# Designs tried in a protein design run: designed miniproteins, single chains, continued (3). Part 10

Each design is a single chain, and the fold is of that chain. pLDDT is the mean over its residues in the fold that is shown.

## One batch from the design tools (miniprotein)

Design m8320
Fold by ESMFold2-Fast:
Structure m8320 (fold): chain A 102 residues (1-102)
Amino acid sequence: SMPKELEKRMKELGLSPVPSSKIPPSIMRAIMALQFEKLAGNGTPNTDEILVNLLLAAEAYGQGRKDLAIEYLEKAKKLAEEVGETRLVKLIDEAIEEIRNS
């Protein structure tokens, strides 16, 4: 299950949940877009794995771990590219640029 996998990976990385107010708006837009696709039944085969990587990036950034956040955004981008989610790729690119410039 995605919640169990997220909890496991967060523990492995030493991450703890941060308030949504500490998450960049660009990352939140990517997360929301993917969650809406899941609700509409238009999810990709890798939807849960993309979402886990986006959530890990959000938590890493909220804790000041910018390099780790970019690493997980790049992983999410690669998965989104592999399944042809062009809109999601653009949202993830916006998130990477926002973090690099912060």
Scores: mean pLDDT 80

Design m8321
Fold by ESMFold2-Fast:
Structure m8321 (fold): chain A 93 residues (1-93)
Amino acid sequence: EPLPTPEGLERALSALDPDGSGRVSRAGFRAFARETAGVTPTDAQFALFDPDGSGVIDREGLLRLLLALYSENPTPEQRAMLRQVFGLEPILP
């Protein structure tokens, strides 16, 4: 799988937010995960992107979180989620 690029991340964000509302819902996240990895994400996996439990995240927040997880030393659960849900593989430092 290719490393996340700005274009690749923007495509993922567009798939998660197809109407361009700037919000990613739980339903959109689950649909994306099913389409890309064939899995149903858990509440814990979604909570990594929505720690406030609002049920939505904005595209900038999602992009920033993905970049942070990619650039930093993510936890094993975060790495598993990136691989299984987004098809992304973070590089260990």
Scores: mean pLDDT 60

Design m8322
Fold by ESMFold2-Fast:
Structure m8322 (fold): chain A 67 residues (1-67)
Amino acid sequence: SAAAQREAALAALKEKAEEFSKVVPQEIVDRAEAATRERIAGTPASEVTPEMVRKWFTEAAKKALDE
């Protein structure tokens, strides 16, 4: 179950990165993906939801755009 939860989190990350790649520069997507992957790795699998991952990506992308 932990592996399945981690896989779902990474799938949400990839989907969000693909969505953002259509509207923001790739460097912003790359930075947001890296920051989100670190948060996923640092959080217990049981506490990571796809919704949280989508929020983390959006926050990281916005921070990168705002600098």
Scores: mean pLDDT 82

Design m8323
Fold by ESMFold2-Fast:
Structure m8323 (fold): chain A 81 residues (1-81)
Amino acid sequence: MSMEERKERLLAETRAQMDTLAATLSTALGIPQAEADAIKARVLARIEEELAKAKTEEEMEIVRRRGLARFANELIELGEA
């Protein structure tokens, strides 16, 4: 698999995981879907930009994990407001 194919697959998997996380945490924390979707769009855009710069599979996984952690933390902070 090429590096570009790996990046596309990882981005798709990350998007799917963020969709699941948004649904779960929005329900648990009472966050409006529109606000969760806005945070998701912003975090995904940053992941895509950082992923484009990644040169190794290890760097790609670091980008994914940091992006998912950032997304979860922002949803939790919003739910506590």
Scores: mean pLDDT 81

Design m8324
Fold by ESMFold2-Fast:
Structure m8324 (fold): chain A 65 residues (1-65)
Amino acid sequence: SILEKVAAKIRLMGIAFEIGAEVKVVSPDTYKVILEKDSPENRKKVEEAKEDLKKVGLELEVEYL
């Protein structure tokens, strides 16, 4: 549902803020996280966010700087 997608987006924004990453909208159903600090801990959080979004039909792309 739209509400579940909105909730998942809010959770994504919280994770991005925690790990110091930027989030971009690529399309209505696809988001990109830009990760400046590549660490095992940050990779794990991004992977968890990707799986969370996938459960509600959203895609997450990851870009490493």
Scores: mean pLDDT 84

Design m8325
Fold by ESMFold2-Fast:
Structure m8325 (fold): chain A 71 residues (1-71)
Amino acid sequence: SLEEKIKEMEERIEELRRLIEEHRDDPRAVALLQSALHSLQGHLEEAKRTGDVDHIDHGLDVADTILRRVE
C-alpha cells in the first residue's frame, strides 16, 4: 500500500542519515549518501502530494543501489 511504501521511505531516510554520520571521513560516500537522501526526501514529499506509488519505487531502487555501494 501507499502507507507501507511511505514508511519504507522514512526508514531508508533514517538509515541514510545514520550512514552519513558513520562515513563522515569519506567524502565520496557522503556525497553519494547525501544525493540519495535528497532524492528520497523529494520523492516522499511528492508521494504525499500525489499518491504515486511507481515514483516511490524508483526512488527506493536508487537509494538501495547507493546503499549497496557504501555498505
Scores: mean pLDDT 77

Design m8326
Fold by ESMFold2-Fast:
Structure m8326 (fold): chain A 80 residues (1-80)
Amino acid sequence: SPIEEIKKLKEEILKAKTREEIFEIVEKLIEILEKYNPETAKLLRDVATGLRESEASVEMMKEIITVVIEHAIEELERME
């Protein structure tokens, strides 16, 4: 299910060691979300763009991105 794929990618974000690894995982999340929740996909893309232009730490990026992912999971769970 898309929810299980998103949960797996959330775990991969939590294990990421670099900003580059987080951005690669975020691109995969955006691809999935564009199919099932395009509004949250747009939000995540906008957040990722802001983070790319920032000097945010890996830890700060994880906190910000996981909030968006948890929102996406809640929206998709309501649709099941």
Scores: mean pLDDT 85

Design m8327
Fold by ESMFold2-Fast:
Order: C-alpha cells, then sequence, then structure tokens
Structure m8327 (fold): chain A 62 residues (1-62)
C-alpha cells in the first residue's frame, strides 16, 4: 500500500518529540555527568528512536 499523508505527518511529529526528549536528556546528563555520558545516552536513545521510526515507516508502507 502507498504511504498515507496523515500517518506520515504523525510519524514526523513522533520523530520531532523523540528528538526533543533526546536533546533534553543529553543536556541534563552533560550538566550532571559530563559530555561522555551524555553522548552515550544520546547515541543509545537515537538508536532506539531509529528502530521505532523504521517500524512505524514499515507499517505506513504496508
Amino acid sequence: AAARAAAQAALDEFVRKGMEEIRKTGQDLADKEGYDKAMEAMTELGRKLGEEVAAQRAAIAA
């Protein structure tokens, strides 16, 4: 099936909110534990967000 515009818009919003949460978590960790910890956490959260986005994209394409 073709991707639906409404479903794509919802995915874009999900990505935007997920990136905001990653940024906030990274800033909090950088302030508290330094940049190395922030980078580790942001990398892991980004990987998980990417997995969710891939799953949502596959559902839209199906």
Scores: mean pLDDT 79

Design m8328
Fold by ESMFold2-Fast:
Structure m8328 (fold): chain A 92 residues (1-92)
Amino acid sequence: SPEVRQETLLLFRLAAARSGLLLLRRILARVEELSREALEQAIAEAEREIAYLEELLEELRRLNAPEEWIEEVERLLREARRLLAELRAALA
């Protein structure tokens, strides 16, 4: 059904968001080893991840998705914003 296809697509988007945050965490763990150019690229990637999570959160709320999925995306968004702040601090 259309509903099953929509649910499947949302689950794939959630999995992609989790993967993006794992990558950002790994980048931050090696922040002292990064060039300024690599740090600027990491910041840009963190900003894109935040935009992706904000769009996903809006869609989940519009579709009345399970509360657990909404809560998970809210947690991922808070984490992404924290990681962005730490990357920006490293660039200063």
Scores: mean pLDDT 86

Design m8329
Fold by ESMFold2-Fast:
Structure m8329 (fold): chain A 88 residues (1-88)
Amino acid sequence: TLEALARDPDVQVVDVRPEEEFYDGDGFVLGATNIPYERFFALPEEEREAYLDSLGLDRAKGIVVFDRSGRRAAEVARELARLGYRVL
């Protein structure tokens, strides 16, 4: 489950839903890192890596990106992979 992945110290779960959906009790993944899709892609490319570092994302650990519908997750996953993160 996503909750089990979010509690695994070798896996990082990134939730790209808007902040208000992230804190919604229904479907909330405790332990996931919220990277809202629109906020992330509003950043200049040269600032994205520093933003991810500020959130404590570890390049040595796997990253699972999710969205409730999955549509935005694929775009964030591709950008994370481009920046050198290990996307699962």
Scores: mean pLDDT 73

Design m8330
Fold by ESMFold2-Fast:
Structure m8330 (fold): chain A 95 residues (1-95)
Amino acid sequence: ALEETLAAMSPEQRAELEAMRAELAARAPAVSEAFERLRAEDPARAAAIEERAARAAEEARERVRATSDVPEGVLRLFETGVGLLVALDTLEREL
């Protein structure tokens, strides 16, 4: 369970995960609003950007899996956070 995974994490790992969550919370609303405007006006361009963001996020998740030696539950949380941040960065850059 998520609660068990969080309890097993070091304070440093928890701090890094919270930092990623804070960054997502701060940046995601503005990027989401801009992307929704683009999707309404140019759905084809929006779909192309979304596909690029999805590919970049998956590549980032694969790198985290390949280079990390942490327990499975902790690894899953970090790959999810990194994937979301990379997707956000790609959307922000393309908008």
Scores: mean pLDDT 81

Design m8331
Fold by ESMFold2-Fast:
Structure m8331 (fold): chain A 91 residues (1-91)
Amino acid sequence: ELEEELQRLVDRTIALIDEIERLIQEHRDQLISQMHLTDEQLDSLLQQLQHTKQTLEEWRKNPSEENLERVRQILREVEELLARIRAALAA
């Protein structure tokens, strides 16, 4: 069940990253204003998210307890980022 758990967490994490990317693309100016970010910082974040998606796909191909724990950590960070973005857009 390790492989199934890893697959589920990777799919969930990528879906949340895709939602973050969508919100950034649709609400870029509002997020810059509300979160006190620069264009360069937001572009850097998008590049980091793209790299994270590539890393998650690599970990999916190499199931291990260590990679499962790494995905859990990234999922938590991505959930926290999405919550911050949603809070900024609600303000």
Scores: mean pLDDT 88

Design m8332
Fold by ESMFold2-Fast:
Structure m8332 (fold): chain A 55 residues (1-55)
Amino acid sequence: MAEEVAEEVLRLIDEGKSLTEAAMEASHRALKAGATPQEVAEGVRRAIEEYERRK
Protein backbone atom coordinates (compact mmCIF):
# COMPACT_ATOMS: atom_id res chain seq x y z
CA MET A 1 0.00 0.00 0.00
CA ALA A 2 2.16 2.93 1.15
CA GLU A 3 5.28 1.29 -0.32
CA GLU A 4 3.54 0.67 -3.67
CA VAL A 5 2.46 4.34 -3.81
CA ALA A 6 6.03 5.47 -3.05
CA GLU A 7 7.41 3.20 -5.81
CA GLU A 8 4.87 4.51 -8.34
CA VAL A 9 5.68 8.17 -7.55
CA LEU A 10 9.41 7.52 -7.97
CA ARG A 11 8.81 5.55 -11.19
CA LEU A 12 6.83 8.47 -12.68
CA ILE A 13 9.59 10.91 -11.71
CA ASP A 14 12.11 8.61 -13.45
CA GLU A 15 9.87 8.83 -16.55
CA GLY A 16 10.27 12.64 -16.53
CA LYS A 17 7.26 13.82 -14.54
CA SER A 18 7.65 16.51 -11.89
CA LEU A 19 7.28 15.53 -8.23
CA THR A 20 3.85 17.21 -8.09
CA GLU A 21 2.59 15.51 -11.28
CA ALA A 22 3.95 12.11 -10.16
CA ALA A 23 2.37 12.43 -6.70
CA MET A 24 -1.02 13.43 -8.14
CA GLU A 25 -1.06 10.63 -10.74
CA ALA A 26 0.13 7.94 -8.30
CA SER A 27 -2.38 9.08 -5.66
CA HIS A 28 -5.26 8.98 -8.16
CA ARG A 29 -4.30 5.48 -9.35
CA ALA A 30 -3.91 4.16 -5.78
CA LEU A 31 -7.29 5.51 -4.66
CA LYS A 32 -8.95 3.92 -7.71
CA ALA A 33 -7.24 0.63 -6.77
CA GLY A 34 -8.75 0.75 -3.25
CA ALA A 35 -5.98 2.34 -1.18
CA THR A 36 -7.07 4.50 1.76
CA PRO A 37 -6.27 8.25 1.84
CA GLN A 38 -3.93 7.54 4.79
CA GLU A 39 -1.97 4.90 2.84
CA VAL A 40 -1.68 7.29 -0.12
CA ALA A 41 -0.45 10.13 2.13
CA GLU A 42 2.17 7.84 3.71
CA GLY A 43 3.33 6.63 0.30
CA VAL A 44 3.69 10.17 -1.06
CA ARG A 45 5.59 11.22 2.09
CA ARG A 46 8.03 8.30 1.66
CA ALA A 47 8.53 9.16 -2.02
CA ILE A 48 9.28 12.81 -1.15
CA GLU A 49 11.88 11.71 1.44
CA GLU A 50 13.53 9.41 -1.13
CA TYR A 51 13.42 12.13 -3.83
CA GLU A 52 15.10 14.63 -1.46
CA ARG A 53 17.86 12.08 -0.78
CA ARG A 54 18.51 11.80 -4.55
CA LYS A 55 19.27 15.53 -4.90
Scores: mean pLDDT 80

Design m8333
Fold by ESMFold2-Fast:
Structure m8333 (fold): chain A 55 residues (1-55)
Amino acid sequence: SHAELLELERRIRRTLSSLSEAEYDAFVAELAAIVASTTDRQERARRIDALVARA
């Protein structure tokens, strides 16, 4: 839903603001890999959620 996407976006923004430059670069690289390798929206969201949770 739109509300779930907005909450995910807020969580990503909070996570990014807490990372060092090196951590930010690693996070962005992993995010880009997930987007490039995952065409299913639900699976992509789950993988992004997992990435955010471990950052």
Scores: mean pLDDT 78

Design m8334
Fold by ESMFold2-Fast:
Structure m8334 (fold): chain A 59 residues (1-59)
Amino acid sequence: MEVEETFELPAENEEEAEINKELAKKEVADRYGVPVENVSIKEEKIEGKTLTLVLKAKL
């Protein structure tokens, strides 16, 4: 079983984008009760100062 979550996060620079990716992965892992390693990035794009991130979690 697999779930998908989409986030739109602020990303003014690469460091902020990396921090927000890490936080989003941890949030999804905690929400579904799975290890962070079960959370993968399906889609990632930065447009202007917005990071759009699609994460998959294997349950």
Scores: mean pLDDT 82

Design m8335
Fold by ESMFold2-Fast:
Structure m8335 (fold): chain A 118 residues (1-118)
Amino acid sequence: MTVESGGGTVAEGGSLRLTGKTSAPSENIIGVSWLAVAPDGGARAVASITRSGKVGYAKEVEGRATISLDLKNSTAYLEMKNLEKSDTALYIPITWYYSEEKNGAVADAGEGTQVTVV
């Protein structure tokens, strides 16, 4: 069983597939990170991808998570398998992009997805 964007409850051993969209122009995107905010309020980056395709994963999801970036459609995807109860969190895509108005890199938070593993 797989939980997708919109959120939901999934059993241990299940999967998630989340979609994050941004309004940032594709040519300005630097990278995307997925944050997980645990029920206790602790927030951490679980996966990241740069414009060049360099990926990073938190140790606890390494081997289970895959992040990808579709620059043409300004869309990032997070897939995670073999879910554990500790993966219960609000998942938020953060898009990093260059802003000429702010003359530097800025972050934009997309819509969060609640995932509950039972």
Scores: mean pLDDT 84

Design m8336
Fold by ESMFold2-Fast:
Structure m8336 (fold): chain A 58 residues (1-58)
Amino acid sequence: GKVEVDGKVLEARKLHSGDWQAYAGDDVYLVGAAAPGEVVKAVNLNTGEVVEAKILSG
């Protein structure tokens, strides 16, 4: 699937929990469970930075 993180479209995988992992080079973002088009928080698992994200496709 795809998610938008801080204005950037990233490849993403849906986890069993309903959360998403989005990939930005060597960085991985954890995105909260949401419907397509909803704005949610994402956490960069490498840095701990919190940004806004939007689910684009499942």
Scores: mean pLDDT 80

Design m8337
Fold by ESMFold2-Fast:
Structure m8337 (fold): chain A 81 residues (1-81)
Amino acid sequence: ILQDMALRSLDLAIKAAQNGDTDKAIKYLDQGVTYGMLYFYDDPEKQDQIRTLGNNAKTALQNGDTDSAITYLNQMRDLVA
């Protein structure tokens, strides 16, 4: 079920980010983006929101901005939920 897979992946990304595991956080973020895009396949506006939030979260993780990354990940989670 795509919604549950997206939410699970985003929850794992948040947990990894909180633990300082940037590589794992990015891996689960990428999975969450993939499942979120598939879940919103018939909603191009929500697909664009997932893509934009996912890119912002990835950039924050790569820059070591964990607080911003978690904020974006939670916004993605709220969008999917």
Scores: mean pLDDT 89

Design m8338
Fold by ESMFold2-Fast:
Structure m8338 (fold): chain A 74 residues (1-74)
Amino acid sequence: MKEEIDRKAEEFKRRLLEAGVPEEVAQMLANALKTALTAGVDKESAIEAVKRLAEDYVGPEMAEKARQAAEEVL
């Protein structure tokens, strides 16, 4: 359901902010996760997509934190 996807994306954003990811980047990654899940992308592929996007914007260390947050939410 759309409500469940929205809830997961918001929880993911919250965890990213707690991990020290800047709000603008956290919002971007949460939107990417929401888009992937809405398109029917499976959990593993959605997590991989978010990790790769995070690596491009915030580097590999923060991308690993984003991957962990996505795995915990999904």
Scores: mean pLDDT 81

Design m8339
Fold by ESMFold2-Fast:
Structure m8339 (fold): chain A 74 residues (1-74)
Amino acid sequence: SMADYLAAIRTHLENEARENNYSAEEKKLIDETLAQIAALMAAAEAQGWSRDQVNQGLTQLISALEDKIAELRK
């Protein structure tokens, strides 16, 4: 289910935050990204998106998160 997929992504990002000793600012970016992913999944379910369409949106959100974290670490 999309809820299980979201839970898996949350667990992955929370584990990365722990393992990489993320700051409060970095954790805030993760929380904001998880909220955006939840909204994407809700829209995808409402509109009947394919798994591939969901994965494209997820890739864009994760890429944006990685860019924001990289900017904080400059």
Scores: mean pLDDT 82

Design m8340
Fold by ESMFold2-Fast:
Structure m8340 (fold): chain A 107 residues (1-107)
Amino acid sequence: AVDDAIDGAARALGVPRERLRAMTPQELEAEYDKLYEEALKSAKTQKEIDLINRIRELADRLAEDVYEALGHTEEGRKLANLVRIVLLKAGYETLKNDPDAAAALLE
């Protein structure tokens, strides 16, 4: 689970797995915030902004479920932040390629 999340987040951020493994939960949160801001800056319409916000809400909800399932540990917080990065990037790429499919997946 953790290794799969590290691999997914490394691909999402374009960084080596080693760097991602060394990052703190706070550093991962900062990368997630940057990814979110980049997605918002790339949006051309209010519909795209609304979809990016829904993707973030879903990513945050699923990540919180992971954090709770792992007993609120530091390892759980790190995994939750890796999951947020993976889901936000995947959702955003889906939105860029097929906005209607992205909207359907979020409803």
Scores: mean pLDDT 80

Design m8341
Fold by ESMFold2-Fast:
Structure m8341 (fold): chain A 67 residues (1-67)
Amino acid sequence: SEVEFLAEVSRRYGAEVALAMRAILEAQKTVEEAIAVVKAAFPESQLTDAELRANLEQALAEYHAAH
């Protein structure tokens, strides 16, 4: 279930990565567009673009392995 997967992403990777995954899966955004959405929603986040991308790519790999 996509809802269950997004809840697990939030638990394991945090709110920023979960928002990025939702942007990709529900709004059909690219990884770069999803990172931009996170930067707009969490302007004070200390996560770098590289850290966000690495966590997001790992979560996407897990999603594709399960589906």
Scores: mean pLDDT 82

Design m8342
Fold by ESMFold2-Fast:
Structure m8342 (fold): chain A 100 residues (1-100)
Amino acid sequence: MEELERLAVEFARLLAEMGKAIDNGDKEKAVQYAREAREVARRIIELAKSLGPLGKQVLEDLARVFESAARYAEEKGYDEVAKILRETVEEIRQALDELD
């Protein structure tokens, strides 16, 4: 599915750029990339709802990645970034519960 692959690539890019912004001390860019990653995650959630069991697996993997990123942001003192990522995990978990 080309759209899901395209979103996965964009998501990976946004997380990498967010990590670089955190490492460089750029709080404004880190928050911006976290917000953009959340919007990409929302698009993945909508597509995953139409993919059945594959969609459920995609959302489980997505939740784990966001939880790891949130922990990293918290450890670095990027509280606003961590909040955005934690809220995104909750949105993903709600979508997972709906796919039962």
Scores: mean pLDDT 85

Design m8343
Fold by ESMFold2-Fast:
Structure m8343 (fold): chain A 87 residues (1-87)
Amino acid sequence: DAELLRQAQELIREAQSKLSEAGKALFNKDYQEAIKLAEEAKRLAREALALLGQVPESPRVQALIDKAKRLIRAAELVIKIAKKKLE
């Protein structure tokens, strides 16, 4: 489904953007904002994975799944670091 693939790609782009913003917030010691942005990035990447699960397997779909999973892991790391700083 070309439309599901397009939607998943858009969600991945949004997740990447939010994660970039989360990283900047973390660098500026805006820990609560970093957590908020990283959690939104994680949510968007998970939504992309749900859509990709409905699309027939292909190398392109596999690459997007891998990218979404990497974004989730990066977001979780930002959340972990920021939460530790708020302790």
Scores: mean pLDDT 90

Design m8344
Fold by ESMFold2-Fast:
Structure m8344 (fold): chain A 61 residues (1-61)
Amino acid sequence: MRETALEVQEIITEQLKKGLSYEEIGRVLGEKGFSPEEIREALTFLGFSDETIKKIVKGAE
């Protein structure tokens, strides 16, 4: 969990710097092999809002 959460956070930070939306970032995470459930758990651990988690997870589906 902790290592997965850190990897997810790094990807989110890098993609936000590129100007991607949260839904687009979710797609990138899905392409890298993270499941919607893994993404949700990692974002919850990192303290993201429920609204932001829903946007990212939707992009990964």
Scores: mean pLDDT 80

Design m8345
Fold by ESMFold2-Fast:
Structure m8345 (fold): chain A 64 residues (1-64)
Amino acid sequence: GLGDRILTRLNIEDPEGVAKLSVEQLREIAELIDAGRYEEAVELIEKHAGKRSGEILRKLLEEE
């Protein structure tokens, strides 16, 4: 789905931020993106990987 495509791009743009996330957290972010719940996906990534990672995810979602 869209979430998996965005996570692939996120791993290229922010590999250090992605490394701070568990497999379960990455799955939850992908599922939130697939559900159109973009703000919750950004909030979750900010909580675990920091504000910079949230800003990168937000930009990737805006490029859709």
Scores: mean pLDDT 87

Design m8346
Fold by ESMFold2-Fast:
Structure m8346 (fold): chain A 63 residues (1-63)
Amino acid sequence: ASMPIEEFVAGLIAAGLGLREEDLAVLLTAARTVGQLKTLSLDDLVNRLGLPRSHAERILAAL
């Protein structure tokens, strides 16, 4: 819940889920922690932030 998004995304990249530094940069415009990220919907990630749907789905599945 209090984990920084940078640490969370680094873990997903290390796990080979195909996430990129560009995905982290986009997420940081809306949230700084995993707890804040949990308040966002798939629609927020895809339509508001512009993340690829497959990347957004992987992020939400890992929460």
Scores: mean pLDDT 81

Design m8347
Fold by ESMFold2-Fast:
Parts: C-alpha cells; structure tokens; sequence
Structure m8347 (fold): chain A 85 residues (1-85)
C-alpha cells in the first residue's frame, strides 16, 4: 500500500468544512508563490498541519488520519531538499 493512497483515503474522510479550508489556504499560498519552490511547499505543509491540528481539537479528527495525510507531503519535501545537496 502506497503512502499516497492512504493519505487520499484519510483526506476523503475529512469533514467538508476542513477540506474547503485546506484547499483555500493552499491555493492562496500557491497564488502568492506561482513558482513552486521548497519554501512554498514548506509553507503549504505548515498551513495544512495547523488546519489538521485544529480539526483534531474541534472536530475529533483521529491522529492516525492526520499522520497519513501529512506523511507523503513531508517525504516529498525531504526528497526535494536532498536533491539540492
């Protein structure tokens, strides 16, 4: 089972309100930084982590679903960083 497929399944289980907030925040960051850089990806990851943490506290979102969503994004950023070494 690929980490990406697990992340997609967890993301689909998110309340619609949480998904809309994520999409809005990520799109705003992308519009400010049309060139996709590592810094842009890290800013998107930070925004996603903040939204998911709030959803855990306010909506009862499971930690396992949060971890599943964040893992492939963190791994993608780390791979990009290693490519610059």
Amino acid sequence: MEATEKAEAAYEKLPEEVREEIEKRLEEIKKKNPEMTIETAEEQLKALEEILKEAMETKGLPQADVDAILKPIKEAIEKKKKALE
Scores: mean pLDDT 76

Design m8348
Fold by ESMFold2-Fast:
Structure m8348 (fold): chain A 94 residues (1-94)
Amino acid sequence: SEIEKARERALSDGVPQDVIDEIVELASTLPEEVQVSTTVLLLTIMSELSRGKFDGVELSYAVGVSIAKRNGDKVTVEVIRKVLEMGKKLAEEK
């Protein structure tokens, strides 16, 4: 599954298992139509943050938020924002 591949990549890039699990759980609260794509996006953001690639993270975040806003999905926007906050905290604690 796309989610399993994203999880494996995030783990290999140094994202802690508990952070990966929390992201997947947060994304599971979203409508099924956006759940897979949003989970993959959020795990990719964390993977890039863990690798110190902040420019790519900012772009990925902006694209994800733009798509969610276009679809009128306030819940997806809020989940993306929470994950970005988690990623910033993770980067500061390294």
Scores: mean pLDDT 72

Design m8349
Fold by ESMFold2-Fast:
Structure m8349 (fold): chain A 66 residues (1-66)
Amino acid sequence: MVVTLEPGVSGVSVLREVEKVILENGGKIDNSSGMYGHVRIIGEIPEGTIEEIRKIPGVKEVKDIK
């Protein structure tokens, strides 16, 4: 699963908020993909957590990439 940030808002604050929500809900993050304003999630997170991430200002989309 990949969280894509809006262009020009890949600021540390948005990235940190996304990472915090993922980690607090038992997810893990692959930080190797952060250079283009996206966060790759390792493992499974609850659907409610996915919806919380989508509502964060500066998040463009969340995709389940298998």
Scores: mean pLDDT 70

Design m8350
Fold by ESMFold2-Fast:
Structure m8350 (fold): chain A 113 residues (1-113)
Amino acid sequence: SEEQKKKVIELLNKFINDLKITVERAKELLDPETAARLQELFDKIINDINKLIEKVKTMTPEEAKELIQKTSNDIINLLKEEKARSTDPKAQRILDNLINYIKEKSEEILKII
């Protein structure tokens, strides 16, 4: 329904805001080079989610569900690749927490659609 679609968009916007907060905290905890690399990665993820929101506005619920599943998997893979490159336990923890958060939020969104 259009009501369920609005709830999905609201959750995606909340996720963007949560990512922005995570970046600010990362800057306080990590060295500047590592923090800058995570900022670049998170900016890319935010951009991908914004594109997802715009597409979802014009899609059927079935199309939106498929795109959300694909986008979530792509983001998780990007985060796993970044974790594999990192030797900083603090950065690895931030990335692990984000991977788990995306899994939880994707499941929540997919239950609404």
Scores: mean pLDDT 85

Design m8351
Fold by ESMFold2-Fast:
Structure m8351 (fold): chain A 99 residues (1-99)
Amino acid sequence: ANSEAAKLLNQAVDLTEEMKKAVLEGDKEEFKKKSLQLQQTLQQAYQVASPDLRPLIEEAAGYAGKAVELFLRGGPKEEVVELLEKAKELLEEAAKKAS
């Protein structure tokens, strides 16, 4: 059972939503804080996840990383939000498979 992975993946979903809120509010400090928390949560999820979930977690981490780079460089908020939405969708899929 991937119950611990499911818990961590659901926490990661919540963190992507909090990062989206920070983007829309222009709160760079909150965005950076939540980005670090997301990175740590995804690393923990990857370690406890079964092998079949790991590609989804890696792809989600890739989209989240692109969103972080783009936002910190002052890129378009709309594109940052789209990247975070893609990360969230992959994490929600991984969480469902982990349950």
Scores: mean pLDDT 89

Design m8352
Fold by ESMFold2-Fast:
Structure m8352 (fold): chain A 95 residues (1-95)
Amino acid sequence: MIEEAKAEAQRVLDTGIPRAIDQLLAKGYLTQAQADALRAQPSIDAVIALLEAIRAAEKDPATQEVLQKFIDVLRTLQRLITDDEYLRKLLEEDE
């Protein structure tokens, strides 16, 4: 059911985003101040916007690539929870 799939995707975002931020901090891809700022964001759109700003200011290409991959994952998950047609098509293709 679409409603249950949306709830699960939202749960993955609610638990996954803080964990991913903690992992990026632990690996040195984020500073403590950047991680704290990301955790303080009120929405996934705000998290993505701040990550794009951090990536643009980053001088290490390897760190920029890691941040870009995280942004891409967040955009995909956001599409799953906001685009009913996209989620419906995925569920129909999986059956």
Scores: mean pLDDT 75

Design m8353
Fold by ESMFold2-Fast:
Structure m8353 (fold): chain A 77 residues (1-77)
Amino acid sequence: MKEALENLRKAVDYYNQGKADEAIKYAEKAIEIDPDFPGAYHVLANVYENLYGDKEKAEQWKKKAEEIRKKIDERFA
């Protein structure tokens, strides 16, 4: 938990600095540690939408974050 959250924090910090490549790198590390971590997928969506201007790729990552959140919420009992 702490290690995935630490990598997410770094991804957010790099995103806020406009450093897209570093933000992606640390978000991917957070996902590698915890694949069910919606926050990391949200960072990827924000990088593609706001730093690259790629709305289609941003929508893909946003959808994946939402799917993972729904699984965590145990909508399939």
Scores: mean pLDDT 80

Design m8354
Fold by ESMFold2-Fast:
Structure m8354 (fold): chain A 87 residues (1-87)
Amino acid sequence: EVEEASQTLRVPRAELARAAGVAPSSVDSPEGALRALTLAEPTGAEIELGKELTEEENGQKSTGKVTSVELLADGTVVVTVSGRVVR
């Protein structure tokens, strides 16, 4: 089990766009990145800043909330998740 007060994930914009099924140019802002994260979520849950999310796969659950999303000039999306618990 992994318990973390906060975790920062770095995802290339092109990979996030591919997972979401959108063009990389659609992930050109923090709002676009949040939309792509929502589209890539297999449960169909909407991803919003400060909103808790729960994901379950093969009996394993993880919970957390996205506290920030930043798009770097090089096209990297930086996502900060707080209160995450992985089971």
Scores: mean pLDDT 67

